# Designs tried in a protein design run: designed miniproteins, single chains, continued (2). Part 3

Each design is a single chain, and the fold is of that chain. pLDDT is the mean over its residues in the fold that is shown.

## One batch from the design tools (miniprotein)

Design m4073
Fold by ESMFold2-Fast:
Structure m4073 (fold): chain A 65 residues (1-65)
Amino acid sequence: SMAQARLESLKQGLEEAVASVKNDEQKAGLIRAIEAMVRYIEKHYPELSEQFRAFAEELKARLAA
């Protein structure tokens, strides 16, 4: 579906963002942005929310390490 294709593009962009962060301030900012995206998807695309939440939790764990 178009929604699934857009989700895959978003996931790729977030992986690139995680790879590009250079300091703790940028990591904290990206974690907050990811949490906002989770809330947005839960509200507007609930059918994708569980998949995106699992991906987001993995990214947040990598950023917090």
Scores: mean pLDDT 85

Design m4074
Fold by ESMFold2-Fast:
Structure m4074 (fold): chain A 70 residues (1-70)
Amino acid sequence: MAEELIRRAEELERRALEALEAGDYAEAFRLFAEAYELVAEAYRLLGDEEAAKIAEELAKAYREKAEEAA
C-alpha cells in the first residue's frame, strides 16, 4: 500500500528535520535515507520505476552522508 509507505516516509522526514534543528546531522541523514527508501518502494508499487530509481539514489547519498557525519 503505497500511501502508507509515503505516510511513514513523511514521519521520518519530520524526525530528520528535528534532528537537523538539534544539530545531529548523522541522525538526520540516516532518517532521510530511510524515508527515501520507503518513497522508492512506494513508487515501485505505483509503477513509476524512474521516480523509484531517483529516490533510491537519494537514499544512498544520504546514507553515505550519515556515515561521514558520524
Scores: mean pLDDT 85

Design m4075
Fold by ESMFold2-Fast:
Structure m4075 (fold): chain A 63 residues (1-63)
Amino acid sequence: SRSVALAAAKELAEHAGDEETIRGAARALKESGVSDEEAREALRRYGVSEEEIERLLAVMREL
């Protein structure tokens, strides 16, 4: 969902590189029923870097 992706982007911007923040964002996106492709497109739209997106998607795959 748009609101979950925006919240995730905000947290990643405020806590860049924090592993717990990345895990929290990944879990929220997965629980919202967003696919990897949907998450990638939404996060890219909200200005999250490709490196951060790939890291978050990797965590989502391990959950």
Scores: mean pLDDT 76

Design m4076
Fold by ESMFold2-Fast:
Structure m4076 (fold): chain A 118 residues (1-118)
Amino acid sequence: MAVAELAASASVAAAVIPGELSGFEGVGPDEAAVVVSVAAQARPDASDADLRALAEQLARIAEEALLEAEPEGRLVYKAAAADAARRRALGIAVMIVPKERAEEVAERAARLAAERVA
């Protein structure tokens, strides 16, 4: 169990602070922290583990959207990456926060994904 907790903590740290993607403007711990803060405020009964799982999945969505985009940062691919991240994050957010706040969480995930495609 302790090994699983350490692995989860390392995974969440990588999701919240993506060191390998630090070269992208507007991408960093601030956006992840804001998304988690919004989720925590909208769902005060959500556990720390639920908020960490949300942050981890939002980072995965952003990375997957980046892989789907063209490295030249064409507008059509940047928009597609944002749309994919928004849809996937919305599905996750509705499990943790009230439906009316899930869209705000998804929108922030979309911004994070779009910034990484720069």
Scores: mean pLDDT 50

Design m4077
Fold by ESMFold2-Fast:
Structure m4077 (fold): chain A 60 residues (1-60)
Amino acid sequence: MKLKAIKDLEAKNEKEVSIKKGDIIEILEQVDETNWLVEVNGKKGIIDRLDLRKVTEVIE
C-alpha cells in the first residue's frame, strides 16, 4: 500500500522518519498498536499511525 504525503512531518526521535509534502510512503509492517514501519525515499523507520493518517492520502 502506497501513500502520498500532503504535509511535512518531522521525526520526533531517532527511530522515526521525516516526510515531506509530495513524498511517496510505502507501508511495510505494523510494529505495534500505534506505530507502523514505513519506507520513504529509501529510508526505513517508524511513524505514528495517527500522524501518518493526518498527513497522507492513499494512492495505491
Scores: mean pLDDT 80

Design m4078
Fold by ESMFold2-Fast:
Structure m4078 (fold): chain A 74 residues (1-74)
Amino acid sequence: DEEEERELLEEIERLKEELRERAEELEKKYGLPAELVEEQMAALLLALEREGKPPEEQERLLEESLAKLIEAHK
C-alpha cells in the first residue's frame, strides 16, 4: 500500500505537469483558469487509468471533457 500510494502521488504530479501546457493553452484561448483545467483533467485521467481504459480512449474522453469545459465557460 505505501509504495502503491507513493507511486499514485508521483503519477498525479506527472499528469499535472503533462497537462500544464494544455491547460495554459486553454487559458490563453478561452480564459479558462489553467489551475482548474489541470486539476480536473488530472483527476479524470487518474480515474480512467484506474478503470483500465486504454490510452486512446483516455485521450478521447479527455478531449470530450475539455470541450465541455470550454462550452460551460463560454
Scores: mean pLDDT 74

Design m4079
Fold by ESMFold2-Fast:
Structure m4079 (fold): chain A 84 residues (1-84)
Amino acid sequence: SELEREILEALGEMYRWLGEKFYEQGDYEEAAEWYEKAAELFEEAGNLEKAAEALEKAAEAYEKAGDLEKAEELRKRAEELREK
């Protein structure tokens, strides 16, 4: 439904904003988790471009947190979403 999609996108934007706030504070692990949740919501809403962007932000946050393996995994997932 259109309303369901709009609610999912709005919640995704909120979670992306939370990720950005934690990232700005240097809380990179928390930032990454919120960006991942935002990506899940955007994917459920069918907005694969925003989902890919959120995964790229999560990867950047994990990289700054020192989790290079998780960062690589999320970058690959973002690339896969962009190919759809």
Scores: mean pLDDT 89

Design m4080
Fold by ESMFold2-Fast:
Formats: C-alpha cells, structure tokens, sequence
Structure m4080 (fold): chain A 70 residues (1-70)
C-alpha cells in the first residue's frame, strides 16, 4: 500500500501540466472515490487520503476541460 502510494505520487509529479489529473479510489473491485484536478498538490493529498483508507489508487491524465459555450 505505501509502495502504491509512492508510485501514484510519482505519476502525479511526472504528469503533463496541460492535462487534468484524475484520481480514483477502488475498494473490493468497486470505485468508491473519483476526483479530478489540475493542481498536483490537491491530487497528491487525495492519493494520500485514499491510500490511508486502504483503497487502491489509480491515476489518469485527461485533457483539460471541454467548456460549454455561452
């Protein structure tokens, strides 16, 4: 678990600044948490929170937003 947390944090630090970071928490095969941010510090804090709860953490990079037109 601690090793998985370290790997997730490393992925966040290596993430492209032009993309959003999506953090997912899985427990017993179910996704129990999903969070997306463009702030690496927020993403790291979320990884630490989910890892402390014993969840499996997944990190994905996604394109920064499709914004609705006015």
Amino acid sequence: LKEEKEKAIKKIKEADDSKLISVSGMKDGEMVASFSTDDKEEAIAKVEELAEKGYTVGITQIEKGVRPVA
Scores: mean pLDDT 72

Design m4081
Fold by ESMFold2-Fast:
Structure m4081 (fold): chain A 69 residues (1-69)
Amino acid sequence: MEEEKKLVEEFDKQIDAALEAARRGDHAAMLEHLQKAMETLKKITDPELRQKGLDKIQALAEEIGRIEG
């Protein structure tokens, strides 16, 4: 599925950008990229890909908590 591959690619880019923003203390950019990642994940209908995305969001939240803590 061409569309779903694009959504996964967009999601991964947003997650990576959010983590980079968090590491440099750019909370506004971090939140923007997290919002875009969540919107993209909502469009993914494949349950395995969606679960992988949820796992990535959880891992990112743990990383952000460690950086901010």
Scores: mean pLDDT 79

Design m4082
Fold by ESMFold2-Fast:
Structure m4082 (fold): chain A 60 residues (1-60)
Amino acid sequence: MSREEKLRKAKELLDEGDKEGKTIGEVIDRVAKELGISREEARKLVREARDEINDELLRS
């Protein structure tokens, strides 16, 4: 799976988690499990996804 695909998946899981009232830690755990990566790698990926979403919102 490419870095681009992982990032897109992390964004999808972040959006779903927000709608479900999940904590950021719960989203990180879901990303790690679904992508088969370490929790530390998932944490970095979720952070990048949040930064991109925030940049998009600031442009709106």
Scores: mean pLDDT 78

Design m4083
Fold by ESMFold2-Fast:
Structure m4083 (fold): chain A 56 residues (1-56)
Amino acid sequence: MKNRELLEREAEELEAQRPEIEERLAEARKAGDVAAEAGAEIRLMALDFIKAKLEE
């Protein structure tokens, strides 16, 4: 029970950060910073993965 509540809060915090991560991704793409772009994409993938695991 406690673990699920903590994971749900963590997922909500990550979702709240999603617009910031997406903005950083857009900035990295505009600057041609391949490493920063890859880092932002990995963070978005990790967020989606955590959400998928929390749903089932």
Scores: mean pLDDT 76

Design m4084
Fold by ESMFold2-Fast:
Structure m4084 (fold): chain A 80 residues (1-80)
Amino acid sequence: SVEARALALEPRIRELEALIEAGDLEGARALAEELLATGDPVAQALAYAALAAVYYKEGDWEKAKEYLAKAAALLAEARA
């Protein structure tokens, strides 16, 4: 399930949260690129959510909203 896949990604979620909280936006982008390369829609959704948080921290609210929408769309598709 999507929920089980998300739980398996918990270490990556915590790593992304720590990088974003520390202001290491370059590190967060690098980890997001690794997740995008996996081909797993749930990991890719996490990557887009992380990129949205990066854009939010940079003050680019339009890009943050765009990437949150991409994350939501992938999660909806993965549940279908």
Scores: mean pLDDT 81

Design m4085
Fold by ESMFold2-Fast:
Structure m4085 (fold): chain A 74 residues (1-74)
Amino acid sequence: MEELVEQVAQAVLAGDAERAAELLRQAARTEDPETLRAVIEAAEKALSQLPFDTAKAMLEALRPALEEVGRAIE
C-alpha cells in the first residue's frame, strides 16, 4: 500500500499522466477501500502542489482513472 501511494504521488509530480493512471487502475483492482482512499488523497495532494496549468492538464488526463477508483470505493 505505502509504496503504491508514494509511486502515484511521484508520477503526478513528474507530470507522467500515463504512469499515474496505470498506478490508479492497479489500486482500483485491489478493491480495498483503504488503499483506494489513500491513492486518491495522494493524487489530490500532488495535484495541489503543481502550477495551475499543469494541474489542470494532469487532472483532465487522470479523470477516467480517478472515476474508476471512485466507483470501486462505492
Scores: mean pLDDT 78

Design m4086
Fold by ESMFold2-Fast:
Structure m4086 (fold): chain A 94 residues (1-94)
Amino acid sequence: NLFDQQKALAAREAATLLSRAREAIRKGDAEKALEYVKKAAEILKRAGDTEGAKKVEEALKRVKEALEKGDYEKAIETVEEARKYVLERADEHE
């Protein structure tokens, strides 16, 4: 299924962006971190992975809230959780 291949590729690209978001949080760059998470959601949405996009959009909201509270550990945890979910979807689609 061509659609599943596009979703798998998008999921891998999104996972890479989420890894970059995690590193941005570690460096104290909240703006760059949120930009990467937003980009990951947009890639999934454009590929038609509505469920994947929704999960990453939920992660974006939680990461923003955690960063606003100064909870960098929770922000990193939330990004990593979303990254694992997205990678599992990539493996599922193949």
Scores: mean pLDDT 83

Design m4087
Fold by ESMFold2-Fast:
Structure m4087 (fold): chain A 72 residues (1-72)
Amino acid sequence: SIEEKKAELEKEIEALKKQKEELKKRIEELKEKIKKAGKATKEEEKELVVLESAIGLLEAAISFLESLLEKL
């Protein structure tokens, strides 16, 4: 049913939002570590790029699923 599809999409959106918040916490931890050290290592800079890219992909996925939910 449409109601079942809506519930499934809402559950997927919530899961992606939770994953996004976990990645944001990791970024904040890295930024705090860098701030205390006064300089980022090359590995920390690479990790930040990867985490920020992952958040961008999650935001795109959330927007896509929210668009599908609007059509139901």
Scores: mean pLDDT 88

Design m4088
Fold by ESMFold2-Fast:
Structure m4088 (fold): chain A 86 residues (1-86)
Amino acid sequence: SSAKRREEERRKELEKLRKELREHQKKISEEVSELILEEASLTVKLIGEIVRVLTEGDEESRKRAEELQERVDALAAEAAAKKAAL
C-alpha cells in the first residue's frame, strides 16, 4: 500500500543523505591529508634554512626561510579552514 511505499522512499532518502555525508567527509579528509603532507615537507626545508641562518648568518637562507614560513602558514590556514567545514 501507499504507506509502505512512503516509508521505503524515506529510508532510501536517508541512506542517500548518509552516503553523500560520508563522501563529503572523505573528500575533505583527503584534501586535509594532502595539505598536511605538503606542510610537513615545507617545514623540514624551513628548519634547514633556519638552522643555516642561526649558524652561518646567511641572508639568502633568511629570505628562503621567510618565503617557506609564509607557505607553511598558508597551508596550515587552509587545512584549518577545511577541518572547520567538517
Scores: mean pLDDT 83

Design m4089
Fold by ESMFold2-Fast:
Structure m4089 (fold): chain A 86 residues (1-86)
Amino acid sequence: MEITVVFKGLDEEGIELVLKLAEDLRAGGVEVEVEIEGDTVTLTIKDAKEGEVMAALGTATELALRGYEVETKVEGNKYTFTVKPP
């Protein structure tokens, strides 16, 4: 299953954390396309399974633990995390 994960409202540290998620997924053999536009990072995760979904949720949790406000919206295979930096 292909999923789209969008992180919106990122600062530089937030972008680095999301890019680390993409690198970790690729290191695990997962095909990930990354698009960066301003404060938004979009990950297209090919052949996503439960582990890839959990990794994306784990990154959203890490942002929250770092003091970001995180709003989560799930629409089928699209996960949108709207964040506000501390």
Scores: mean pLDDT 85

Design m4090
Fold by ESMFold2-Fast:
Structure m4090 (fold): chain A 98 residues (1-98)
Amino acid sequence: EPLVYHPMSRELAEHQLRSAEEMIEDVERELPFLEKHDPKFAERAREVIRRTREVLDRVRRRLRQGVPLSPEETRELLLAESSLTLVRMGINVLKKEA
């Protein structure tokens, strides 16, 4: 069965937006550590942040229109958050090995 994404309510989208912004700030604080210990991972982390910011900008524009996120927009937001989560997990592993 295909994975079906549902429209996301404005309130839930605003919550996810705040959560993603906090995750970006967490990753950005760790960028100096990544630059020192794994410069290639730092480059990948910056690319994930850049792409996530583009998704968040689209979400903000949609919310300003007073409509819920479409299933496609919901999918993009959740995938962006998943990418940030994987980066944060990788940072935690690297810190334990350093």
Scores: mean pLDDT 82

Design m4091
Fold by ESMFold2-Fast:
Structure m4091 (fold): chain A 99 residues (1-99)
Amino acid sequence: DIAALLAEIIANSEPGDRLVVTLTGERLGRGPTVITLTPEFDEETARHLAELLRSAVAAGAETLSLESRGEVYSFRVRTEEELREALAAMVEKLRERRE
């Protein structure tokens, strides 16, 4: 469940961690869609972000990146299956980075 994976990402995120979505055909000057992760995000926000990311994939998203603690993890997210795989990998990376 994409919403459940996002809730785990939020729960394991540090202040300033970011999700960055790049869309197919996104023009220079518009930039990628950037979501700054905050510990104030609740389950409702996680569900809203899940719908946002699913809509981005349907609209032609190319990559989803997690920026956390100076590291950048980038994944291809052209399908909902790739989105789930990317989010699961991000959860694993965040758990490994929490010391």
Scores: mean pLDDT 73

Design m4092
Fold by ESMFold2-Fast:
Structure m4092 (fold): chain A 95 residues (1-95)
Amino acid sequence: SLSEEEFWNEVAKALAVMALTVYANILRKQGTPEALAAAETLEKARDIVANSKDVVEGLQEAIKLLREAAEQYPEVRDLLNEAISIVEKILEAAK
């Protein structure tokens, strides 16, 4: 049987994966070189979260990658910061 902790960990993963997927799709639709590169970083962050055995560690690694992307891609920084804010809220709920 699933523990309550395992259930909420899977919910946190699903929410983060959904958020990261939405922002990656928005950036892919913009189609600029920076937006496409940032979308690839969001997709990598999504896959890290989805494949993580430790949700907190996966979310922290995803946030680190997105912060690095926000430093590299000033043109799409506001959207990356929105994605970071959502993932950070999910992380705080998962602690």
Scores: mean pLDDT 90

Design m4093
Fold by ESMFold2-Fast:
Structure m4093 (fold): chain A 77 residues (1-77)
Amino acid sequence: HMEEVARKAAEEIYKALGPEGAKAFSETLRDGDPEAARRAQELAKKAGVTGFDLSGLDGGEGMRLLAKYLEELAEKA
């Protein structure tokens, strides 16, 4: 479930930030920055992605997956 939600959130964040912004943001998420987690949830919510919550016990895994998918999207651009 988290993998599917993180992938969808990554697509929407990538659309909002573009390739360079997505790459920079993915690095901050990989570092586990709580502010980046909050911003990622906010961007996903604005794009209509439901079920994306990084505040729970699995928040660290969610941030790691989101960073991975954003990095993959930026590399393909």
Scores: mean pLDDT 74

Design m4094
Fold by ESMFold2-Fast:
Structure m4094 (fold): chain A 76 residues (1-76)
Amino acid sequence: MVLSENDLEAESLLSFARMYIALGKLYESKGDLEAAKEAYQKAIELAEKAIELSEDPRIIEEAREVKKEAEENLKK
C-alpha cells in the first residue's frame, strides 16, 4: 500500500487534530474554558482539512470521528 502525498498530509492533520482534542480536555480540567474552545475549534478545522485532502476511506472515517468528538465537546 502506497499513501499519496495528500494522504500523508491528512494523517499529519489528524494527528494534530487529536492533539488539540487532548489539549482542549486538559484546558477544561484546568478551568480554562476559552482555551478549551479554541483547541476544539482548531481540531475541527484540522479534521475538516484531512477529510478534504484524503482519498483514503480509512483516513476520512477517522477524520469524521475526530471532528464529531471535537464538535460534541464544543456543544457543552
Scores: mean pLDDT 82

Design m4095
Fold by ESMFold2-Fast:
Structure m4095 (fold): chain A 80 residues (1-80)
Amino acid sequence: SPIVERYLAEARATLADAQALLERLKSEKPSGFELDVFGLHIIALDSAVLALEKVGAPQEEVDELRKQVDALTEEYRKLR
C-alpha cells in the first residue's frame, strides 16, 4: 500500500534522526536540554509506530520499530 510505504519511510527517518542524536550524546556529556530533545525524538518515533499500526502496516515492521523505541528508551534512562 502506498500509504503504508509513506508511513514506514517517515518512521524510519524518525528512527535514523533519534539514532544520530544518541551517537552524539554518547560522545559528549549531554546537557539536560539535549536529553529533553532526545526524549522528544523517542516520543515522535513512538507516535509514528502507533500511526503505522492504525494504517495496517505489516506486524513484522511494527514489531521491529517497537523494539527500536524500547532500545532508545533504555539508552535514554541510562543517560539520565
Scores: mean pLDDT 86

Design m4096
Fold by ESMFold2-Fast:
Structure m4096 (fold): chain A 137 residues (1-137)
Amino acid sequence: DEIFANPDLALQYAMAMMLIGEAQRLTRQGRYDEALFYADRAIEMGENIPEMKARAYNVKGEAYLKAGRYDEAIEAYKKALEIEPENARAYFNLGEAYFKQGRYEESIAYYEKALALKDTPEIRANLDRAKAALAST
């Protein structure tokens, strides 16, 4: 394991995982400003570990999404996807953020990208919801 071959990277990985876990816990509790603080610290700690940096950006996006801060959520998910372009959950959450803004064409496009990577009933249902919303405009 490359991480355990470098003690400094192993510590950075452990700290990033702890900060990500805390940000997720705070997001579930509706403590979004605190979740964002921990997510930003996780991004800094994960600077040299792309997987951790991408996870931290996804958690930051989730906190913004749940806080109703959709433009900031979109920006955070796009940064995660620059690092990990095959993340179905990030595309799904982008679709949700665009849907919440009434931007149904973009919502459909991102749900279709999520569905292409991972076919789930949840993604299908949200894609159908977005298509119905677009047809009603």
Scores: mean pLDDT 90

Design m4097
Fold by ESMFold2-Fast:
Structure m4097 (fold): chain A 63 residues (1-63)
Amino acid sequence: MEEAEKYRQKAVDALLNGDLETAADYFRKAAEAYEKSGTPEGKKLAEFYRRVADALRAEAAAA
């Protein structure tokens, strides 16, 4: 999905700038867009990016 890819790219850009909270938010938006695709592949990608977002948010909260 183009929307999911757009959010994923924004998340990567935020991560490169050291903004873990913004990166986590965009990975969550990417996961939501993948979930809305309704495909088996989209569901797997949604689960993966939710885990990434949760990990980044935990790191941001610990700092």
Scores: mean pLDDT 81

Design m4098
Fold by ESMFold2-Fast:
Structure m4098 (fold): chain A 74 residues (1-74)
Amino acid sequence: IEEEIKELEKKIEELREEIERLRKELEELEASAEADEKENVLRITGLKLRIIGLEFEIELLEEKIKKLRKELEE
């Protein structure tokens, strides 16, 4: 159980790193003078959706860790 929690925490850290990379890319695109162009708007939207998806995956993993920690306490 503790080893499983450590594996999940490592996966969460990897996902957080991916989110930070995507957030930086999003910030650079939004700061661009061309951000309002249709192609860039679609790309910005795509990055936002991917970030939301990764954040949701982290939430699911954090809930799984909470359940495993609860099992260790009880």
Scores: mean pLDDT 78

Design m4099
Fold by ESMFold2-Fast:
Structure m4099 (fold): chain A 60 residues (1-60)
Amino acid sequence: INEEAKQRLITFVESLDLPEERKQELIDLIENFKEEDLPKLAKLLGMSVEELKSLLNGET
């Protein structure tokens, strides 16, 4: 994923009602993430791969 997509994901994670420790783990994962890891990230965020792809593309 590109830098803009990473920033959108980080902003999304920061908006979630999660413990700060969990947010840090997710942000670190996003910074080092590959497209091949999208299913794992989607599962950790509690969303579908399609929903995650929409978020990365700047859709709702």
Scores: mean pLDDT 74

Design m4100
Fold by ESMFold2-Fast:
Structure m4100 (fold): chain A 69 residues (1-69)
Amino acid sequence: SAADHLAAGVRALNAGDYDTAIEHFDRAIELDPNNAKAYFLRGIAYAMKGDTEKAKEDFEKAKEIDPNY
């Protein structure tokens, strides 16, 4: 489920495995394109990798879906 991939992505992110985190957040977004949290967390993973443009895009998308992000 989207929630399972979100949880797995968070575990990978906490472990510093940013590539695995991005794969799980990609899958969460595929299953639920309105998941602001998945975009926000993928943005963090991209930022940790130094992919600043992708991080910015994901943060903007999260805020578009939920202005509290």
Scores: mean pLDDT 90

Design m4101
Fold by ESMFold2-Fast:
Structure m4101 (fold): chain A 86 residues (1-86)
Amino acid sequence: PPLYRPNPLLRELLETVGWTKETLTLEELMHYLGEYIVKEKLADPEDPGIVDVSDTPLGELLGVDRVDGRDTAAIVEALLKHVEEV
């Protein structure tokens, strides 16, 4: 599968959840994103499919305050703007 190199902002976010490599797959990127959401307790307790990313590094990266976690295509598209394929 393609390997991606994250930009500095995305790298810093991934390092908070234990990522230590130089490149990762899209599957690994989505896995660590999920771990970040759980660690920071960003999921809405009334609707776990909705993620509140306001005032977080992830919100800064995506340029939004809230994310529908069920719209994986939109999340992938937004994240791919912050990685370089290698």
Scores: mean pLDDT 78

Design m4102
Fold by ESMFold2-Fast:
Structure m4102 (fold): chain A 60 residues (1-60)
Amino acid sequence: GSEALPLFDEAVREGLVPPESVELTRETILRLQADGDPHSQRSLAMMARTYRRKLAEARA
């Protein structure tokens, strides 16, 4: 499965996502997972990399 949603939820717990963006971003991830096409999969991979980077930077 996509790593984007678990990494996003971890970033939310760490306070790395603006509160006003949490619901819309979660809905976007869920939509991309539902679509399942190659373009959506690339977007999910990019989002996963972004949240992984943010989490690494916050923990440094």
Scores: mean pLDDT 84

Design m4103
Fold by ESMFold2-Fast:
Structure m4103 (fold): chain A 58 residues (1-58)
Amino acid sequence: MTAEEALAAARKAAARGDVAGVAAALHEGRIYSGRPATIPGPADTAEQGLALAERDLG
């Protein structure tokens, strides 16, 4: 999976309010982007998770 594919998955999960789906997509995207995670935990909301995904992956 590419960072672009992970970001697309995070956006789809966020649109559904799926916090766990956003967290999973963000985690996979960070692995494939080669960028170290600043905060290892999932976000409290889908919106926070998406913001982290867009910052780290897009």
Scores: mean pLDDT 66

Design m4104
Fold by ESMFold2-Fast:
Structure m4104 (fold): chain A 67 residues (1-67)
Amino acid sequence: TEKKKKAEGYRKLAEGYKLMAELFQKGAKESLEKGDQEQAKKDQEAAKEYLEKAREYERRAEELERS
């Protein structure tokens, strides 16, 4: 059904955002090792934003799956 397809889309989008968050977390650690505190903070903030988006889309997918 269309609802299942939409839920799958949201889950894929959430997975993508989680991968982006993981990449930025990795980048932040590398920046800290190089002493680049400013870049590390930017990457940490980006990671948090992507994790929040991932959670939002996971919840939207769950709501569609429960209907």
Scores: mean pLDDT 86

Design m4105
Fold by ESMFold2-Fast:
Structure m4105 (fold): chain A 55 residues (1-55)
Amino acid sequence: FPVGLSGSALGNVIKEFQRRFGLTVDGIAGPKTRNALIKAGVVPDNYYGLQTQNA
């Protein structure tokens, strides 16, 4: 998951992720998108690139 991108670029990354996982492509990191990111090992709160949360 890229870090250091501007907000608009982050939205595009979210849309691409949603498209790849068959989610609604709205560019919004809603609960379903966040749960899919966590399950895929990409945690929205992992800004430091250290580790994933336990949930």
Scores: mean pLDDT 61

Design m4106
Fold by ESMFold2-Fast:
Structure m4106 (fold): chain A 70 residues (1-70)
Amino acid sequence: GAIAPEEVIDLGVEKALADPEFLEELRRGLEELERFKKTEEWEKLPEEEKKLGEIMLNTGREVLRRLEEL
């Protein structure tokens, strides 16, 4: 699927809980990536890079979702 393995998601949650700066950077990075996906530059990327971006976006969203449930 278009998401990182469970162990990577779990590590992301642990890091976000331990490091408030990481959590803020994660939120900012996800907003920037979501904006980038709406640009012509995204459409010009190789398919493999688009897949990586989608994995990063979905993984970060899942990390934030789990943090909200705590």
Scores: mean pLDDT 83

Design m4107
Fold by ESMFold2-Fast:
Structure m4107 (fold): chain A 57 residues (1-57)
Amino acid sequence: DGLEIVTEASLKVAPEGRKIAAEAHAAGPTDPDALGQALVPVVKKTNEIIKELEKKK
């Protein structure tokens, strides 16, 4: 819960995040660990981008 919201935000600024999210979703809900693991780098990158944008304001 919340990972999809963060992922959607990252998909707007990180096109690679969209690919990762789509592939993780294609893996299916049978492996939630695979979905979470695939989203880890996206979440990390999204947080860094958000932090950079905050500083540039």
Scores: mean pLDDT 61

Design m4108
Fold by ESMFold2-Fast:
Structure m4108 (fold): chain A 56 residues (1-56)
Amino acid sequence: SAVNIRVAAHDLGLSEAQLREIVRRLREGESAARLGEEFGVSPQQVRGAAAVVESA
């Protein structure tokens, strides 16, 4: 749901649009480590956030 996506983004210090971009780029084969460095989050947080977005 959109509510779950907004909560996940806020918890990471990101906008909903930034979180959706992270998930899209991760699905396109970009590494969680690279995305984590760019957006200031851990690779585990990138993967966790992707799971929330994909299940919402």
Scores: mean pLDDT 78

Design m4109
Fold by ESMFold2-Fast:
Structure m4109 (fold): chain A 60 residues (1-60)
Amino acid sequence: MENEKLAEEAEAAIRAGDAERAKKLLEEAGLPEAGISVEENTAVMNDDAIEAVRKAIIEA
């Protein structure tokens, strides 16, 4: 299972402001609702919010 890779790619996409890529990676991890939240808030997400998304993907 490559959940750590998905989490790293999602973090990188959020930090780059690529909301569409982050949403797609969260959907692949089984977290489509978290992907919608990221799409709406990618530009304003702080390190704590990004870390929470990363942990959610690993736990999925």
Scores: mean pLDDT 71

